# Designed miniproteins, single chains, continued (5): the designs that were tried, part 52

Each design is a single chain, and the fold is of that chain. pLDDT is the mean over its residues in the fold that is shown.

## One batch from the design tools (miniprotein)

Design m17791
Fold by ESMFold2-Fast:
Structure m17791 (fold): chain A 84 residues (1-84)
Amino acid sequence: MEKVEEVRKLAEEALKAIGKDASPEAVNEITGLVLGAISAVANGDEEKAIKLIDEAYELAQKHASPEAVEKFREAFEKMKEIVK
C-alpha cells in the first residue's frame, strides 16, 4: 500500500511537469501508462510496472520539450527504485 501511494505521488509530479509542455492527447496517453504501472505495483507485478514506467518515460520524451523531460526524469527514476 505504501509503495502504491509513493509511486502515485511521483506520477502526479511527473504528469504535472509533462502537462505544461505536452498536448492533452499526449498527456492522456502517458497518464494511461502511468496508471497501468500503479495498478501493476498494487498487484505485485514488478516487471510489468517497470516496463510501463519505461514506456511512459519514452513517450514523454517524444512529446514533451527537453526542458520538461529534465524536470520529470528524476520522478520516473524514483518510481522504478520504489518498484524494484
Scores: mean pLDDT 77

Design m17792
Fold by ESMFold2-Fast:
Structure m17792 (fold): chain A 106 residues (1-106)
Amino acid sequence: MLKKLEEEAERLRKELAEDPNNAEAQLRLAETLTAIASFYLLQGDNEKAIEYAKEAIRYAEKAESLGDPRARTVRLTALAVLYAAQGDEEKARELARRAEEEAAAL
């Protein structure tokens, strides 16, 4: 599924180049990049996982600033991937659990 996620990310990047304040597109790109980061983490490519997770966090922060209530959950999930890729498994589990709790409240 990685190829489909990369194709979706490129589509969303193009959409955001035309409308940079599209909160829905910011959120969808953050979700897509988080999924890509997770795939690289599973492959043991921690460097790429970190890069994609950091990018996902930036788009999630932008969506959050534009008022999307789902953005915080996505940001926490991307942070969990980032910490896991950096070797902090305990912090990664804590952040993933918090993301699940916040998603359940939506």
Scores: mean pLDDT 87

Design m17793
Fold by ESMFold2-Fast:
Structure m17793 (fold): chain A 72 residues (1-72)
Amino acid sequence: DIEKEKEAIEKAVERLLKELDPEEQEELKKLAESMLRGLERAEKENRYVGRTYSADEIEEGFKHLLKVKREK
């Protein structure tokens, strides 16, 4: 269910925004927006396969992506 995925993403973002500096907050928002657009595009093209991630799993994924981005 795409709506549950969106809610999990929003919840993960809300948790992380409290822990990040302003530059990291902007990068997190961009990552979340990109992920949400990807889900919407997959749904529109009938390619959405209904994968469910918890907010905790999404939070850890965002932390990993932010670390990789910060390395360069």
Scores: mean pLDDT 72

Design m17794
Fold by ESMFold2-Fast:
Structure m17794 (fold): chain A 84 residues (1-84)
Amino acid sequence: MEEAEKLLEKLRESVEKGDVDGAIQYARELLKLADEYMEKGDYETAIELLRSVLDILEPLADNIEVQALMIQAAVGLAVARNKL
């Protein structure tokens, strides 16, 4: 999960700085990576990744685009959990 760890670090840094555009970019890349883990049947890794994305994005939840990404992550989390 070296790629996921790097993207999570970048997402955290963007959120701490209030860089909404950066947060949206890294969150989208993380959601795509979570989908790839789900396609491979690695649901536990996808769940951990999606939970982290939701937690990290919470301070920016007033932004509509961030809210849409959080909804996408929550749906993915529910799907992954139901496959375990």
Scores: mean pLDDT 86

Design m17795
Fold by ESMFold2-Fast:
Formats: C-alpha cells, structure tokens, sequence
Structure m17795 (fold): chain A 91 residues (1-91)
C-alpha cells in the first residue's frame, strides 16, 4: 500500500517536471518538447506495468482495490500525455 503510493507519487513528479520544462522551453524547439513528453510517457507506462504486476501478485482484497484505482489514475494520465504528444507531432 505505502510502496504503491510512493510509485504513484514518483510518476506524478515526473509528469510535473515534464510539464514545467515544456512550459519553460515551449517556444524554443518542438524536438525538446517531444523528447520530454516521450520520456514522461515511458516513466508513467513503467509505473502502470509495476502496478499491474503488484495487482496480479497481491492476494489482499483491499490492496487490489487500491491498485485498481491507482492503475485507472495512471491510465488517465497516460491518455492525456499521449494526446499532447500527438498534437505536438502534428503542429
């Protein structure tokens, strides 16, 4: 449970860092922005895979509920990141 919250917090921090860098350097080059978003997506996807493995390994019903909610939150973040990446790739 606590370790799961730490993984989710790390993913959120990585996303916040990527957003801040994008905001700060957004007007310079699209390539830097794309690389930052791609790395953020990779980190969030990594967190999602770890959460799914924990869900498969966990036998506690309460932990399974928390893991499912955390996976859903991570999937929503991934969808937003991928949408922003696609927008930047086009224009």
Amino acid sequence: MENLETLLEDAKKALETAIEEIKKHAKETGEDILELLEKAIEQVEGTKEQLKKLLEATEDEKEKEILKESIEAVEELLEKLKKELEKLKKE
Scores: mean pLDDT 70

Design m17796
Fold by ESMFold2-Fast:
Structure m17796 (fold): chain A 95 residues (1-95)
Amino acid sequence: SSKVEQILQNLKDAITAAKEGDIEKALEHINKANELLQTTPLQELTFEDLDEIHSLNKEIFDIAVELGSEALIKASQDLDIDIGVKRLQLAVEKI
């Protein structure tokens, strides 16, 4: 899915920005990834895609904690909740 590729790219860009200490750019990328996730149809998402998104978000969370960025910690936590919601919706649709 083109949207899934964009989500993954934005999360990778967020990791790069966070590692460079560019909190503002990291926030822009993680927020864009979450917006794309919210607008991605369930038919275009797999559990494997959600696992990869979750893995990249965990890396952002760890960097955010190390940097002490409350804004990045919150953005990562918000994304983690939204990943969980999408996972539940996908599980229900597959019944």
Scores: mean pLDDT 90

Design m17797
Fold by ESMFold2-Fast:
Structure m17797 (fold): chain A 73 residues (1-73)
Amino acid sequence: DVVAAARAAVENARKHLEETQKRGDELIEQARTLSEGERVLALAKAQDEVDHAKSEYERLTAEANRLIAEAEA
């Protein structure tokens, strides 16, 4: 139950990270046509969103590993 839910959360976070990276790449390409200031802001926003999604994926993976260890204890 708890372990299955944790694994599902990890898989959903992984998919979200992949989609966020794809969106970030699109924003970076669009930024090529923007002013220097707008480009810097777009790159920073894309990087922040990817970093957040990656952090969440890593957090959920660590939580899942902890719950699996506890369930098998």
Scores: mean pLDDT 81

Design m17798
Fold by ESMFold2-Fast:
Structure m17798 (fold): chain A 96 residues (1-96)
Amino acid sequence: SAERAQELLKQAEEHFELAKEYIKKGDEKGAQEHAHLAIEHYASAASVGDAAEVLRQLADQLRDLADVAEEAGLTELAKQLRFAADVARRLSDRLA
């Protein structure tokens, strides 16, 4: 349902914002935990909503988080997040 997808996307957005805050504080473990929760909510949203659009939004959020990680000097985390973003983007393109 579109309404359920919107609720899950809002929860995912809140977890990505927390991940950014943990990166800025140097807590990479906390950042990864919240990023995983965000991805779980995006996966749930994709299962009940427009999967192509949801995965496109996930790719955009992962790229934004990667930029925050790069600015914080977490180069390896930024590289992993950019790779995950590329995977999500390609999956979105295949479903569109």
Scores: mean pLDDT 87

Design m17799
Fold by ESMFold2-Fast:
Structure m17799 (fold): chain A 83 residues (1-83)
Amino acid sequence: SRDEILLLMRLAAASAEALLVERMINNNSDVALVQQQLDSGHSLIRDVEADARDLDASDSVRQKIQQVQQRLRDLDAQVAQMQ
């Protein structure tokens, strides 16, 4: 369905935001800018999780959402060590 395609596209976008945060850290970007991007990623994945619930998304999709959430949490811990 269109809703399922949009959900998967937004999930891919959330994964891309996690990769962007990793690249910003590797490029010695300002900690405040890294934190702003990380907060954006957390916001996006929360919206994706809510939409997945509304659409009764498959266990495989929910597992991928949990993987992105865990990656962002790992990045939170890494950024906290930089502050």
Scores: mean pLDDT 86

Design m17800
Fold by ESMFold2-Fast:
Structure m17800 (fold): chain A 74 residues (1-74)
Amino acid sequence: SREEEQRRLDLIAQLLQTTDPERIRRILQELVDEGWITEEEAKRLYERLLRARTAQERIDVYNELLKLLGLEPF
C-alpha cells in the first residue's frame, strides 16, 4: 500500500539522519518486525553501520538495505 511504502521510506530517512547506535538498532528492528528484512540481515547492517568511518561506507550499507527492500540505490 502507499501507507506501507511511505512508512518504509520514512524509516530509511530516519536511518540516514542518525549515527546513534540505539536509534539505528530500533529502526532496523522495526524493519524486521514489519517483515521487510530478516533478523540476520538487520544484524549485519547494524554491525556495518557501527564500523562505517566514511560517508561512502554508510552509503554502501544504505544501498544494501534499499536492494533488500526492492528499492533503487542512491
Scores: mean pLDDT 84

Design m17801
Fold by ESMFold2-Fast:
Formats: sequence, C-alpha cells, structure tokens
Structure m17801 (fold): chain A 72 residues (1-72)
Amino acid sequence: STPAVRPEKVEASEEEKKEAREAFEKAVALNKAGKTEEAYEVAEEVAKKGEEKGERFVFELALEAGRELAAL
C-alpha cells in the first residue's frame, strides 16, 4: 500500500524544498562544469536532509538527480 504523507511540517517543508531544488540545480551546474563527483555529493546531501525532514518528495528528487549525474 502507498505510505501516508505527513503535511504537518509544511512551514519548514517549503523552505527545505526550495533549498533542495537549488542544491539540485547546483549539482547540475557542477556536472556541466566537469565536477561530476562534487555534483553527486551535493545531490546525496540533499537526499539525506530530505529523508531526515520526512520530505519524501525532496528526497526522491535529490536521488533522481544524483542517479542521472552518476550515469553521465
């Protein structure tokens, strides 16, 4: 079954989501500059932070970014 979401943390979630998106964009920029390993590390840190905050959306977004960067 699909796990339930937890919307109680919306106040912190909005800022955390923005930080995660910016970090994801930073990872993409680093990859374009040839710093693929550094880009992957940035994406991984965002994934860990998202997991801690319970923001599955942010966590999955960061994992997807890191996986795509590693494939390049």
Scores: mean pLDDT 62

Design m17802
Fold by ESMFold2-Fast:
Structure m17802 (fold): chain A 65 residues (1-65)
Amino acid sequence: MEKVKKALEEAIKKYNGSKLVPADDLIEMLKKYGASDEVIEKARELGEKNGGLVDVNELYKEILS
């Protein structure tokens, strides 16, 4: 989970502490840090449900489940 945590921390910093991150940007960061295909698909699904934005905390909870 280190790679995913690193990507999520970088995304939050890039968006000035905002927990809502554009799905495309988040997926790019996840790929950059070598996240699994399952994590990338989960981020995509969450983005589709919320108009292209992903709640980083919601994604983190889903990954830990």
Scores: mean pLDDT 75

Design m17803
Fold by ESMFold2-Fast:
Structure m17803 (fold): chain A 87 residues (1-87)
Amino acid sequence: MAQQMELLRQASKKAQEAGEAFQKGDYKKAIELLKEAEKLLEQVDLSDPLFRQAAVTFYLNAAKLYEAMGDEELAEEYRKKAEELEK
């Protein structure tokens, strides 16, 4: 599981960097970092409750950033991804 833990750590770091880019007004960098984090997260085993919780947190944070950037469609899509994981 070392590879899975590394993917999760890298995804979390990129998500944090996306939030920082957004705060600086660099929406292009924020979007690219969110996409990179999501690609890493898609490789993680979501049957694990810890990894599933991390994915929920990521999708909710991504939805908030997209909403703040004015992309209501992507914000709703990412919010729904989080809801599906909580079922």
Scores: mean pLDDT 83

Design m17804
Fold by ESMFold2-Fast:
Structure m17804 (fold): chain A 100 residues (1-100)
Amino acid sequence: SEKKELSLELLKLALETVKKAIDLIKQNPDMSEEEKIEIMELLKGLFQELKEIAEKKDLKEVAKTFEEAIEILEKGIKDKKPVEALEEVKELLEEAIKKL
C-alpha cells in the first residue's frame, strides 16, 4: 500500500541519518560536547518535521515512533549522553521498520 511504502521511506530516512550521526561522533573523538549536542538538536528538528509529515498523511504509528525518538533525543541532550540516545533511537527505528 502507498501508506506502507511512505512509512518505510520515512523510517529508513530517519534511520540512515541516525547511523551517520553515530558514525560522525564515533569517528571524531575530539568533537566537543557542545558540537555533539548541536548534532542532536539538528536530528530532533528533522524528526519534528518527519512527525508532521506522518501526521498529515495519517501514519499514526510512524508519527508515534518519531515522537518517542524526539523524547529520547531530548533526554540524551539533557543528560549529556548523545551516543547512548542515538543508539536507542536507532534500535527504536529498526524495530518500527520490522513491524511494518
Scores: mean pLDDT 89

Design m17805
Fold by ESMFold2-Fast:
Structure m17805 (fold): chain A 89 residues (1-89)
Amino acid sequence: SRKEQLDKQMDELIRQARELARQADATGDPDAIRAAQRLLLEVIALSSERFLLEKSKAPVDEYEKQISLAIAHVQAAMQQTQAAIAAAQ
Protein backbone atom coordinates (compact mmCIF):
# COMPACT_ATOMS: atom_id res chain seq x y z
CA SER A 1 0.00 0.00 0.00
CA ARG A 2 1.01 3.67 -0.28
CA LYS A 3 1.15 3.83 3.54
CA GLU A 4 3.61 0.91 3.72
CA GLN A 5 5.64 2.41 0.86
CA LEU A 6 5.89 5.77 2.67
CA ASP A 7 6.83 4.10 5.98
CA LYS A 8 9.62 2.12 4.27
CA GLN A 9 10.92 5.15 2.35
CA MET A 10 10.93 7.36 5.47
CA ASP A 11 12.75 4.74 7.58
CA GLU A 12 15.42 4.33 4.89
CA LEU A 13 15.91 8.09 4.39
CA ILE A 14 16.10 8.76 8.16
CA ARG A 15 18.73 6.03 8.52
CA GLN A 16 20.79 7.50 5.66
CA ALA A 17 20.41 11.07 6.99
CA ARG A 18 21.60 10.01 10.47
CA GLU A 19 24.69 8.32 9.03
CA LEU A 20 25.49 11.38 6.87
CA ALA A 21 24.96 13.67 9.89
CA ARG A 22 27.34 11.49 11.95
CA GLN A 23 29.92 11.67 9.13
CA ALA A 24 29.50 15.47 8.89
CA ASP A 25 29.88 15.83 12.68
CA ALA A 26 33.10 13.75 12.62
CA THR A 27 34.70 15.29 9.50
CA GLY A 28 33.08 18.72 9.01
CA ASP A 29 32.39 17.74 5.38
CA PRO A 30 29.97 20.32 3.88
CA ASP A 31 28.86 17.83 1.19
CA ALA A 32 27.75 15.39 3.90
CA ILE A 33 25.85 18.21 5.67
CA ARG A 34 24.06 19.20 2.44
CA ALA A 35 23.24 15.57 1.63
CA ALA A 36 21.78 15.00 5.12
CA GLN A 37 19.71 18.21 4.86
CA ARG A 38 18.35 17.14 1.44
CA LEU A 39 17.29 13.73 2.78
CA LEU A 40 15.60 15.36 5.80
CA LEU A 41 13.60 17.66 3.50
CA GLU A 42 12.42 14.56 1.60
CA VAL A 43 11.40 12.90 4.89
CA ILE A 44 9.43 16.03 5.89
CA ALA A 45 7.58 15.97 2.54
CA LEU A 46 6.79 12.24 2.89
CA SER A 47 5.68 12.79 6.51
CA SER A 48 3.13 15.35 5.30
CA GLU A 49 1.69 12.84 2.79
CA ARG A 50 1.77 10.12 5.49
CA PHE A 51 -0.21 12.38 7.88
CA LEU A 52 -2.92 12.99 5.27
CA LEU A 53 -3.34 9.22 4.69
CA GLU A 54 -3.37 8.32 8.39
CA LYS A 55 -6.08 9.29 10.88
CA SER A 56 -4.18 7.77 13.85
CA LYS A 57 -1.73 10.09 15.62
CA ALA A 58 0.49 7.34 17.06
CA PRO A 59 2.41 6.44 13.84
CA VAL A 60 2.91 10.14 12.97
CA ASP A 61 4.24 10.90 16.49
CA GLU A 62 6.93 8.22 16.10
CA TYR A 63 8.03 9.57 12.69
CA GLU A 64 8.06 13.15 14.04
CA LYS A 65 10.34 11.93 16.86
CA GLN A 66 12.68 10.24 14.37
CA ILE A 67 12.72 13.35 12.14
CA SER A 68 13.44 15.59 15.17
CA LEU A 69 16.40 13.39 16.15
CA ALA A 70 17.75 13.44 12.57
CA ILE A 71 17.38 17.25 12.41
CA ALA A 72 19.21 17.56 15.76
CA HIS A 73 22.11 15.50 14.36
CA VAL A 74 22.33 17.70 11.24
CA GLN A 75 22.19 20.88 13.36
CA ALA A 76 24.99 19.59 15.62
CA ALA A 77 27.16 18.78 12.57
CA MET A 78 26.49 22.23 11.10
CA GLN A 79 27.40 23.99 14.38
CA GLN A 80 30.61 21.93 14.66
CA THR A 81 31.55 22.84 11.07
CA GLN A 82 30.86 26.56 11.70
CA ALA A 83 32.98 26.46 14.88
CA ALA A 84 35.87 24.78 13.00
CA ILE A 85 35.71 27.45 10.25
CA ALA A 86 35.71 30.26 12.85
CA ALA A 87 38.69 28.69 14.69
CA ALA A 88 40.66 28.40 11.41
CA GLN A 89 40.26 32.12 10.63
Scores: mean pLDDT 71

Design m17806
Fold by ESMFold2-Fast:
Structure m17806 (fold): chain A 94 residues (1-94)
Amino acid sequence: SLAELGEQVIALGQQILQLGQETSNPYYIQVGQQLIALGQKIRDGQDVAAAGQQLIALGQEIVRLGQQAGSPSAVALGQQIIALGQEALRLSKQ
């Protein structure tokens, strides 16, 4: 459901925000905050297609940055965010 998907995106955003705070990484702080905001929209059924597209774009950026940095964990994170965005788009089409 949209509520369950939104909660998953929020939970992921909270984990990334905490990691960003613990490592003093401004990029992960921004990513975590954006994921929380997008997850809240998906949970509430607001602008779900737009939120899904934004998740895909964000995940693609994280994959690119992870590849440039040689970080398998960042690539995996970006791929997870892309998959969540694709699921949001799937649920928005009815």
Scores: mean pLDDT 88

Design m17807
Fold by ESMFold2-Fast:
Structure m17807 (fold): chain A 66 residues (1-66)
Amino acid sequence: MVSDEELLKALLDAKYLVEVLGASLEAARAFLSKHYGEEVAELAARLAGDPERLEEEMRRLEEKIK
């Protein structure tokens, strides 16, 4: 399993790949799977397609890490 800190980093990377670099969800998932593993990459890419849930999850993880 991935730590909350690693998951937050994966979510941030997914958001930047999709929103800033214009990557497809499939391309973002492929890139993230190399660094975080397939399970985390799938979750991060899916959340990048749902901005409201992505923001909620990122905030929750940020608060939990501290």
Scores: mean pLDDT 80

Design m17808
Fold by ESMFold2-Fast:
Structure m17808 (fold): chain A 77 residues (1-77)
Amino acid sequence: GLKEKIDSLSPLQKAVLGLLKLNAGEILTQREIAEALHVSQATVSRQMKRLEELGLVERIPGKGYKLAPEVLTSSIA
């Protein structure tokens, strides 16, 4: 389920989800995520691909990424 997917994530992937949740479903660019987490944009790109494959984030072409609705509305933070 959703909790098991989130529990299986790396610390960096969990930090990405936390950042997106703190921004209340707003679209964050790859650059903004990289700056907030002190990692490269290439690192963010790799993590976002995995999170998108797991259904935890949505990619918005030309804009960035947002938290998937089911994660945003969950009680798991």
Scores: mean pLDDT 79

Design m17809
Fold by ESMFold2-Fast:
Structure m17809 (fold): chain A 87 residues (1-87)
Amino acid sequence: SSLEEQILKYDALAREYKAKGDLEKAKEYFKKMLEGLIEKLKQEHPDDPYYQEIIELLKKGIEEDVPVSETLREMLEIALKKEEEKK
């Protein structure tokens, strides 16, 4: 979906700006990525315990105001892959 593509694009932009030392833009894009993913997962998988766990981890990332977390990125990749496999 377009939202899924936007989420991955924001993740890539967050990494790029972090690598360039622009921490403010890195944080901005990382938060946009997390917000988009949370919204998508809530809409498509409201009662799935696996996705509920992922959503809670993503919410924590937003609250902690981190630019990029490797753990959160790994969980994002797992969530998106599982969503594709679930059709």
Scores: mean pLDDT 69

Design m17810
Fold by ESMFold2-Fast:
Structure m17810 (fold): chain A 107 residues (1-107)
Amino acid sequence: HMTLKEWAEKRAKELGLTPEERDLVVKAAQLIEKAGIAAMAGLEDVSIRYLEQAANLAIEAAKRGYLPVAEIIKEGIRLFSENAELLGYTKVAEKARELAEKVEKAI
């Protein structure tokens, strides 16, 4: 199974992102992975906090003009929301969806 970090590194490479942009995408992917682990452990508030950190990273990237970085992180949060919903983590899924919408508005 490809880790979120490996997925993020591959996506950044395919899009020709700079090392700085790639580091931001990898950092966000690690936060989303931690959110998933927290959700599976029943730590709903902890999961939401990690998702908020990833969303804030995307918004900061957008402010710096790193629009591809913000788009990749937004997609990662959206995919997390879809997966969390399928697994029955409804509150986490809804919060992730709201955060992806917030990132979209910053782009």
Scores: mean pLDDT 86

Design m17811
Fold by ESMFold2-Fast:
Structure m17811 (fold): chain A 89 residues (1-89)
Amino acid sequence: SEAEELLAKGAEAYAAGDLETALALFREALRIYEQQGDRRGQARALLGLGVVHDAMGDHAAARRYFAEALAIEPDVLGDPAFALPPPPA
């Protein structure tokens, strides 16, 4: 789906160090998943946003995104279907 492609492109941008592009892609993926009511997709996009904000030095925003993702899917960090690295403890 378009949202899955955006999530993958966001992860690629993050890996390349293009944090602004990663942020935009993960935000758009989140918007589409919210419109679709896809809770698992929302949790994945929120993890992506948390990782990008943490890399940008915005640890407060990162913590909020990680908390939102875990509230939606408590096992999201342990789900092997999620392609993003876990957030730092």
Scores: mean pLDDT 80

Design m17812
Fold by ESMFold2-Fast:
Structure m17812 (fold): chain A 72 residues (1-72)
Amino acid sequence: MEKLKEALEAAAEAGRVAGEVLATGSEETRRRALELVEEAERRIQEALERKDYEAALEAARELLERLRELLA
């Protein structure tokens, strides 16, 4: 249960950072952010469906890291 909470919190933070990228990024950076979000959403959904909360957390954290790289 705790891992599910961590995964949801990481996904929420990634969503917040994605919003920042979409608000402040160039057209190219925004397209890249949307591609990353779509792929991560798919991976997180698949992990949650099989109750692999560690995989869901990992996917959310990877998305967050990639989005932060776009802001740097």
Scores: mean pLDDT 82

Design m17813
Fold by ESMFold2-Fast:
Structure m17813 (fold): chain A 118 residues (1-118)
Amino acid sequence: SKIEKLSKVLKEIGVDPELAPKLLELFKYYSKDGKIDFEEFLLILPSLEALVLISKGASEEELKKVEDLRVKVIEGKLTEEEKKELEEIFKEVDKDGDGTIDFDEFLELLKLLNEKYK
């Protein structure tokens, strides 16, 4: 079950596993035929970063930085540097290089974010 896989990963990275159904709904909302392209990735990423940061006891200031990034994505105001950094994260997760993230790669994204935030 996708819920069971997601719950296991959340528990491993220190996030509340009861959030697994909500995260699966978020994945389904942004995915096209079960895959997330780069533009959809930009929209989902801040929510995933906030989730991981909250699990690690992040400050209000750290969470505000994530919200500021979300606003920049929605308004099309990402800098060239910010976009390149996000493209590097996407490429690291997109193991088959098809330009999309499937559900298993989405689980790897959660693990990658956990590693980047300690």
Scores: mean pLDDT 82

Design m17814
Fold by ESMFold2-Fast:
Structure m17814 (fold): chain A 106 residues (1-106)
Amino acid sequence: MEAPPASEKRRAAAARDVAETEADVEELIKNVPKEIEELLKKGTSVSKIASVATGRALILSSMSNNYAILGDLDKAREYLEQARKVLDDFDRVAKIVEERRREEEE
């Protein structure tokens, strides 16, 4: 037997979260590369850059979950791909920081 669709209450909560946060999340997506570059420019530790990147990825994953509850799997997948890109950007920057550290210590 097929599972019932998501409850009306759960769908209402997801729709409210989308309505209240989507514009802020889209702004975050646009600003993440700049935030990471500014942290790199300030000499921020890899650990702190990781914390910022993980926080942004979690916000995007939450939006993906909201769209999945609403039945929009294409939009849900799009937000998961954006979360992956944030982590890819972090990995790139972390490698640059580690290489600079090795050049200064050797």
Scores: mean pLDDT 75

Design m17815
Fold by ESMFold2-Fast:
Structure m17815 (fold): chain A 88 residues (1-88)
Amino acid sequence: MSVEEEALKKAEDLVKILKEMGAPKELIEAAEKLVELARQAVEKKDEETAKFILKAIAEIMTALTDGDWEKALELAEKAAEEAEKMLK
């Protein structure tokens, strides 16, 4: 599996976990945006953006494990913004 395909799978898994947990709509939407950006990284074969998304998902998962929903949302929104800039 390429790093880009791994990033897409991890982003899709994050959305599934958030929906199963009954996460706030805003957090689910931010995670869905990360899926779209990871999909673009796959299409462009952008390994750097994919690695960034993987790291961001790991940090979001840590915040969720700590029960810090506000931090998880902030990390997801910030990651989506930065990934969009990287895909220029």
Scores: mean pLDDT 86

Design m17816
Fold by ESMFold2-Fast:
Structure m17816 (fold): chain A 61 residues (1-61)
Amino acid sequence: MKEKEEYIKKIREAVQKAIDSGNPEEGLREIEKIVEEAKKKGLNISVDMEGVRKALEEFSK
């Protein structure tokens, strides 16, 4: 079973929510929380946080 995929889905949903709300900083914090929780559970999830941050800033124009 792939608990890792569940967390990846949550990350995608947090990104979409950040875009929809026009608040990239709040979305970035949500994504960081999800990644941290997954790591504490022993799941190896690698996210390019710099790339995510830049993308969210671009879509918040």
Scores: mean pLDDT 74

Design m17817
Fold by ESMFold2-Fast:
Structure m17817 (fold): chain A 82 residues (1-82)
Amino acid sequence: MSKEEIEREIEMAMKMIEAAVYRIAYKNAEDKEEKIEYLEKEIRALEELLELLRKDPSAPEEWIRLAEEELEEARRELEELK
């Protein structure tokens, strides 16, 4: 594995962790404004993750599908809060 390949994997992993962290923050938030903030951050992380996954020909199709499903759920929840 090259340094460039390792850096790409780290970037994708960091975006996955970022989305998961914001999802947990959203579930634990009591204030509507905080929930909106964390959902918007989760959505951004998931959008960036999907862009990285779609550009990588070695990315598993399942990871793309799961990220898309999570993004749709987050967007639906955000719309319900607005």
Scores: mean pLDDT 83

Design m17818
Fold by ESMFold2-Fast:
Structure m17818 (fold): chain A 81 residues (1-81)
Amino acid sequence: MSPLQKKIEDALLKAGASEEEARKLAQFVENARIMAIMFKNAGYTEEAEFYETPIQRIEKLIDEGKYEEAYKLVKELFKKL
């Protein structure tokens, strides 16, 4: 499990997500992070930023203790894909 994946999973559990949903959405965010790296390496900077920018915002909300807002952004990121 990546540090980001664990951070997201722990935050979603604090926001009231089930263990299954928290794990699934944390894996989704990790996959989105990997996709951003792949797009950036291929020269698709705008596509990479589409994934990277929401992830950075989610991490900031978690760092600020805003777990419910982080949970909402994770669900919105999932809907965009």
Scores: mean pLDDT 84

Design m17819
Fold by ESMFold2-Fast:
Structure m17819 (fold): chain A 95 residues (1-95)
Amino acid sequence: MEEFIEKTAEEAAEAVVRTLEEAGIRLSEEQRERIRELARKAAEALVKGDTRSATRHLMELYRWLVEEVGASPEVAARAVEEAARILEEGAKKYK
C-alpha cells in the first residue's frame, strides 16, 4: 500500500511539474518537493476514502501555485486537474 501511495503521488507530482514547465514556469527543487508533499497527502487521503481531505490538499496546492509560484489561475487549475485524475486512477487500482 505505502509503495503504491508513493508511486501514485510521484506520478501526480510529475504531471503538475510538467504542466507548469510547459507553461514556461521554472520550478526550484524546494517547490518540486512541496508539490510532492501535497500530492502524497492527497493520495493517502484518497486511498483511505477521505475525499474531503484529498480535495483540501489539492485546493491548498492550487492556492500555493497561484500565490507563491506565480502560475496563472488557468495553468494552476489544469495542473491540479491532471494531478486529481492521476490520483483517482491510482486509488481505483487499490480496490
Scores: mean pLDDT 83

Design m17820
Fold by ESMFold2-Fast:
Structure m17820 (fold): chain A 82 residues (1-82)
Amino acid sequence: MRVDTSPTVSLPGELRLGDTGAAVRAVKRALQRLGFYEGEVSDTLDEETLEALRRLAKKFGLPEDGVLTPEMWEALAQAPPL
């Protein structure tokens, strides 16, 4: 695959309830690692995943809208586990 135009895809962008894909699975793994998510790591953005994202949002002072932003994703990737 080759992409010349703007690779700034917004790490993975804004994910919402019902979204699917590898990015969702990666988010679930990160949340599980940090102790925010205790459900099954699937490729579907479940309500449990949104709940975990809200907890993360509260910790980092981000909006609690249940949307995964690039900022939240970055925090998930770099935050250490408990």
Scores: mean pLDDT 66

Design m17821
Fold by ESMFold2-Fast:
Structure m17821 (fold): chain A 65 residues (1-65)
Amino acid sequence: DKAKEAGEKEKKELEKLGVDVSKIPEIEFTPEIVGALNVAKNDKSLSPKEKEEYAIEVAKDAEAE
């Protein structure tokens, strides 16, 4: 699935920026979730910890249905 592969890539790129991706729940990635992770990754005003918290929140919201 394109969205799943893109989501896993975004998580790896967040890890390179200092985000602990092990704290992000494993979820089924949608294009919306991938887009949200990409925004967090590219936001230079956010610290690695803030990017981590945002990514966790996005994943939890997706998992909750």
Scores: mean pLDDT 74

Design m17822
Fold by ESMFold2-Fast:
Structure m17822 (fold): chain A 94 residues (1-94)
Amino acid sequence: GSGKIKPPTREEVEARIAELEAKIKELQTRVDSLKDVNPEAAEKAKKLIEKAQSYLDEARRALELGHPGRAFLLADLAESYIKEAEKIIEEAEK
């Protein structure tokens, strides 16, 4: 990273992880609703949500070990999977 960029604080990363966990819960509810109408899209979205949850679990562990920068990168990966799951869900709901 650039020396001009201040690394994120533990509190900032914890807040981001909490926001992403809330989004996962929202998407899980929508996936459950899709299972009866579009089971293929529901299964694809579920797998992406499971990957996102795995990265958030790793991010929390990184924070416990005192690595907020690593936790931020893991949360960024989780957000990418959340966004892909949301796209699949939104397209399946149309």
Scores: mean pLDDT 83

Design m17823
Fold by ESMFold2-Fast:
Formats: C-alpha cells, sequence, structure tokens
Structure m17823 (fold): chain A 70 residues (1-70)
C-alpha cells in the first residue's frame, strides 16, 4: 500500500540519520549536538520525500528513543 511504501521510505531515512549520528560521535561531536543534527537531517529528508506527518512523528519518537540507548 502507499502507507507501507511511505513507512519504508521513512525507515530508510531513519537509517541514514542514525548513520550520520554515529559518524558525528566518532568525530568527537557531543551527543546532544549530534542528536540535534541527526534529527535535522531526518526532518529535512522526510519533508523532501513528502512523508505524512503521522508517520514522521512516529519515526522521530523511535529515533529519539534509539539514539538515547547509544
Amino acid sequence: SKESEERKKAAEIFEESLEYFYELIDKGVPAVEALKKAIELFEKKAKEAKIPKDILDDALELMKERLKEL
């Protein structure tokens, strides 16, 4: 379904943003700053991909929870 494809695209953008977070941490960027930049990248790419707000909000919450466990 279209919603399934949109969730798949959101998951791909989520993974890209998570990889970006890891790259920033490896470079010595503080976790709070790295998290903000990763969220910014996720929001930018998700808006460009026209991900619906409900799917975007769900993915952002999952991303915040995932990054706090690092």
Scores: mean pLDDT 78

Design m17824
Fold by ESMFold2-Fast:
Structure m17824 (fold): chain A 91 residues (1-91)
Amino acid sequence: AKEREELEKKLEELLEKAKKYLEQAKNSSGGEGEKYRELAFEYLKEALVTYLRLNPEEVKAEVEAGERSPDPRAQELYDVLEEAIAELEAE
């Protein structure tokens, strides 16, 4: 119970940080905007792994059913999820 509550709180904090950096990226130009997008992406990756820990079967089904974007960022997110799923299954 407590572990689930801690993961839910962590997920909320990571998503809020990702949203904040995405907003900063939209209000920034050039290299500064790209830097904020990179930070947002890192927090989003951690949020996805945390969501997987909370809802493993749901995330596995979405990853298996999902069409992969040719975008390298989207591919990296799927790779992170696949690695995290493999680690979860090894537990």
Scores: mean pLDDT 71

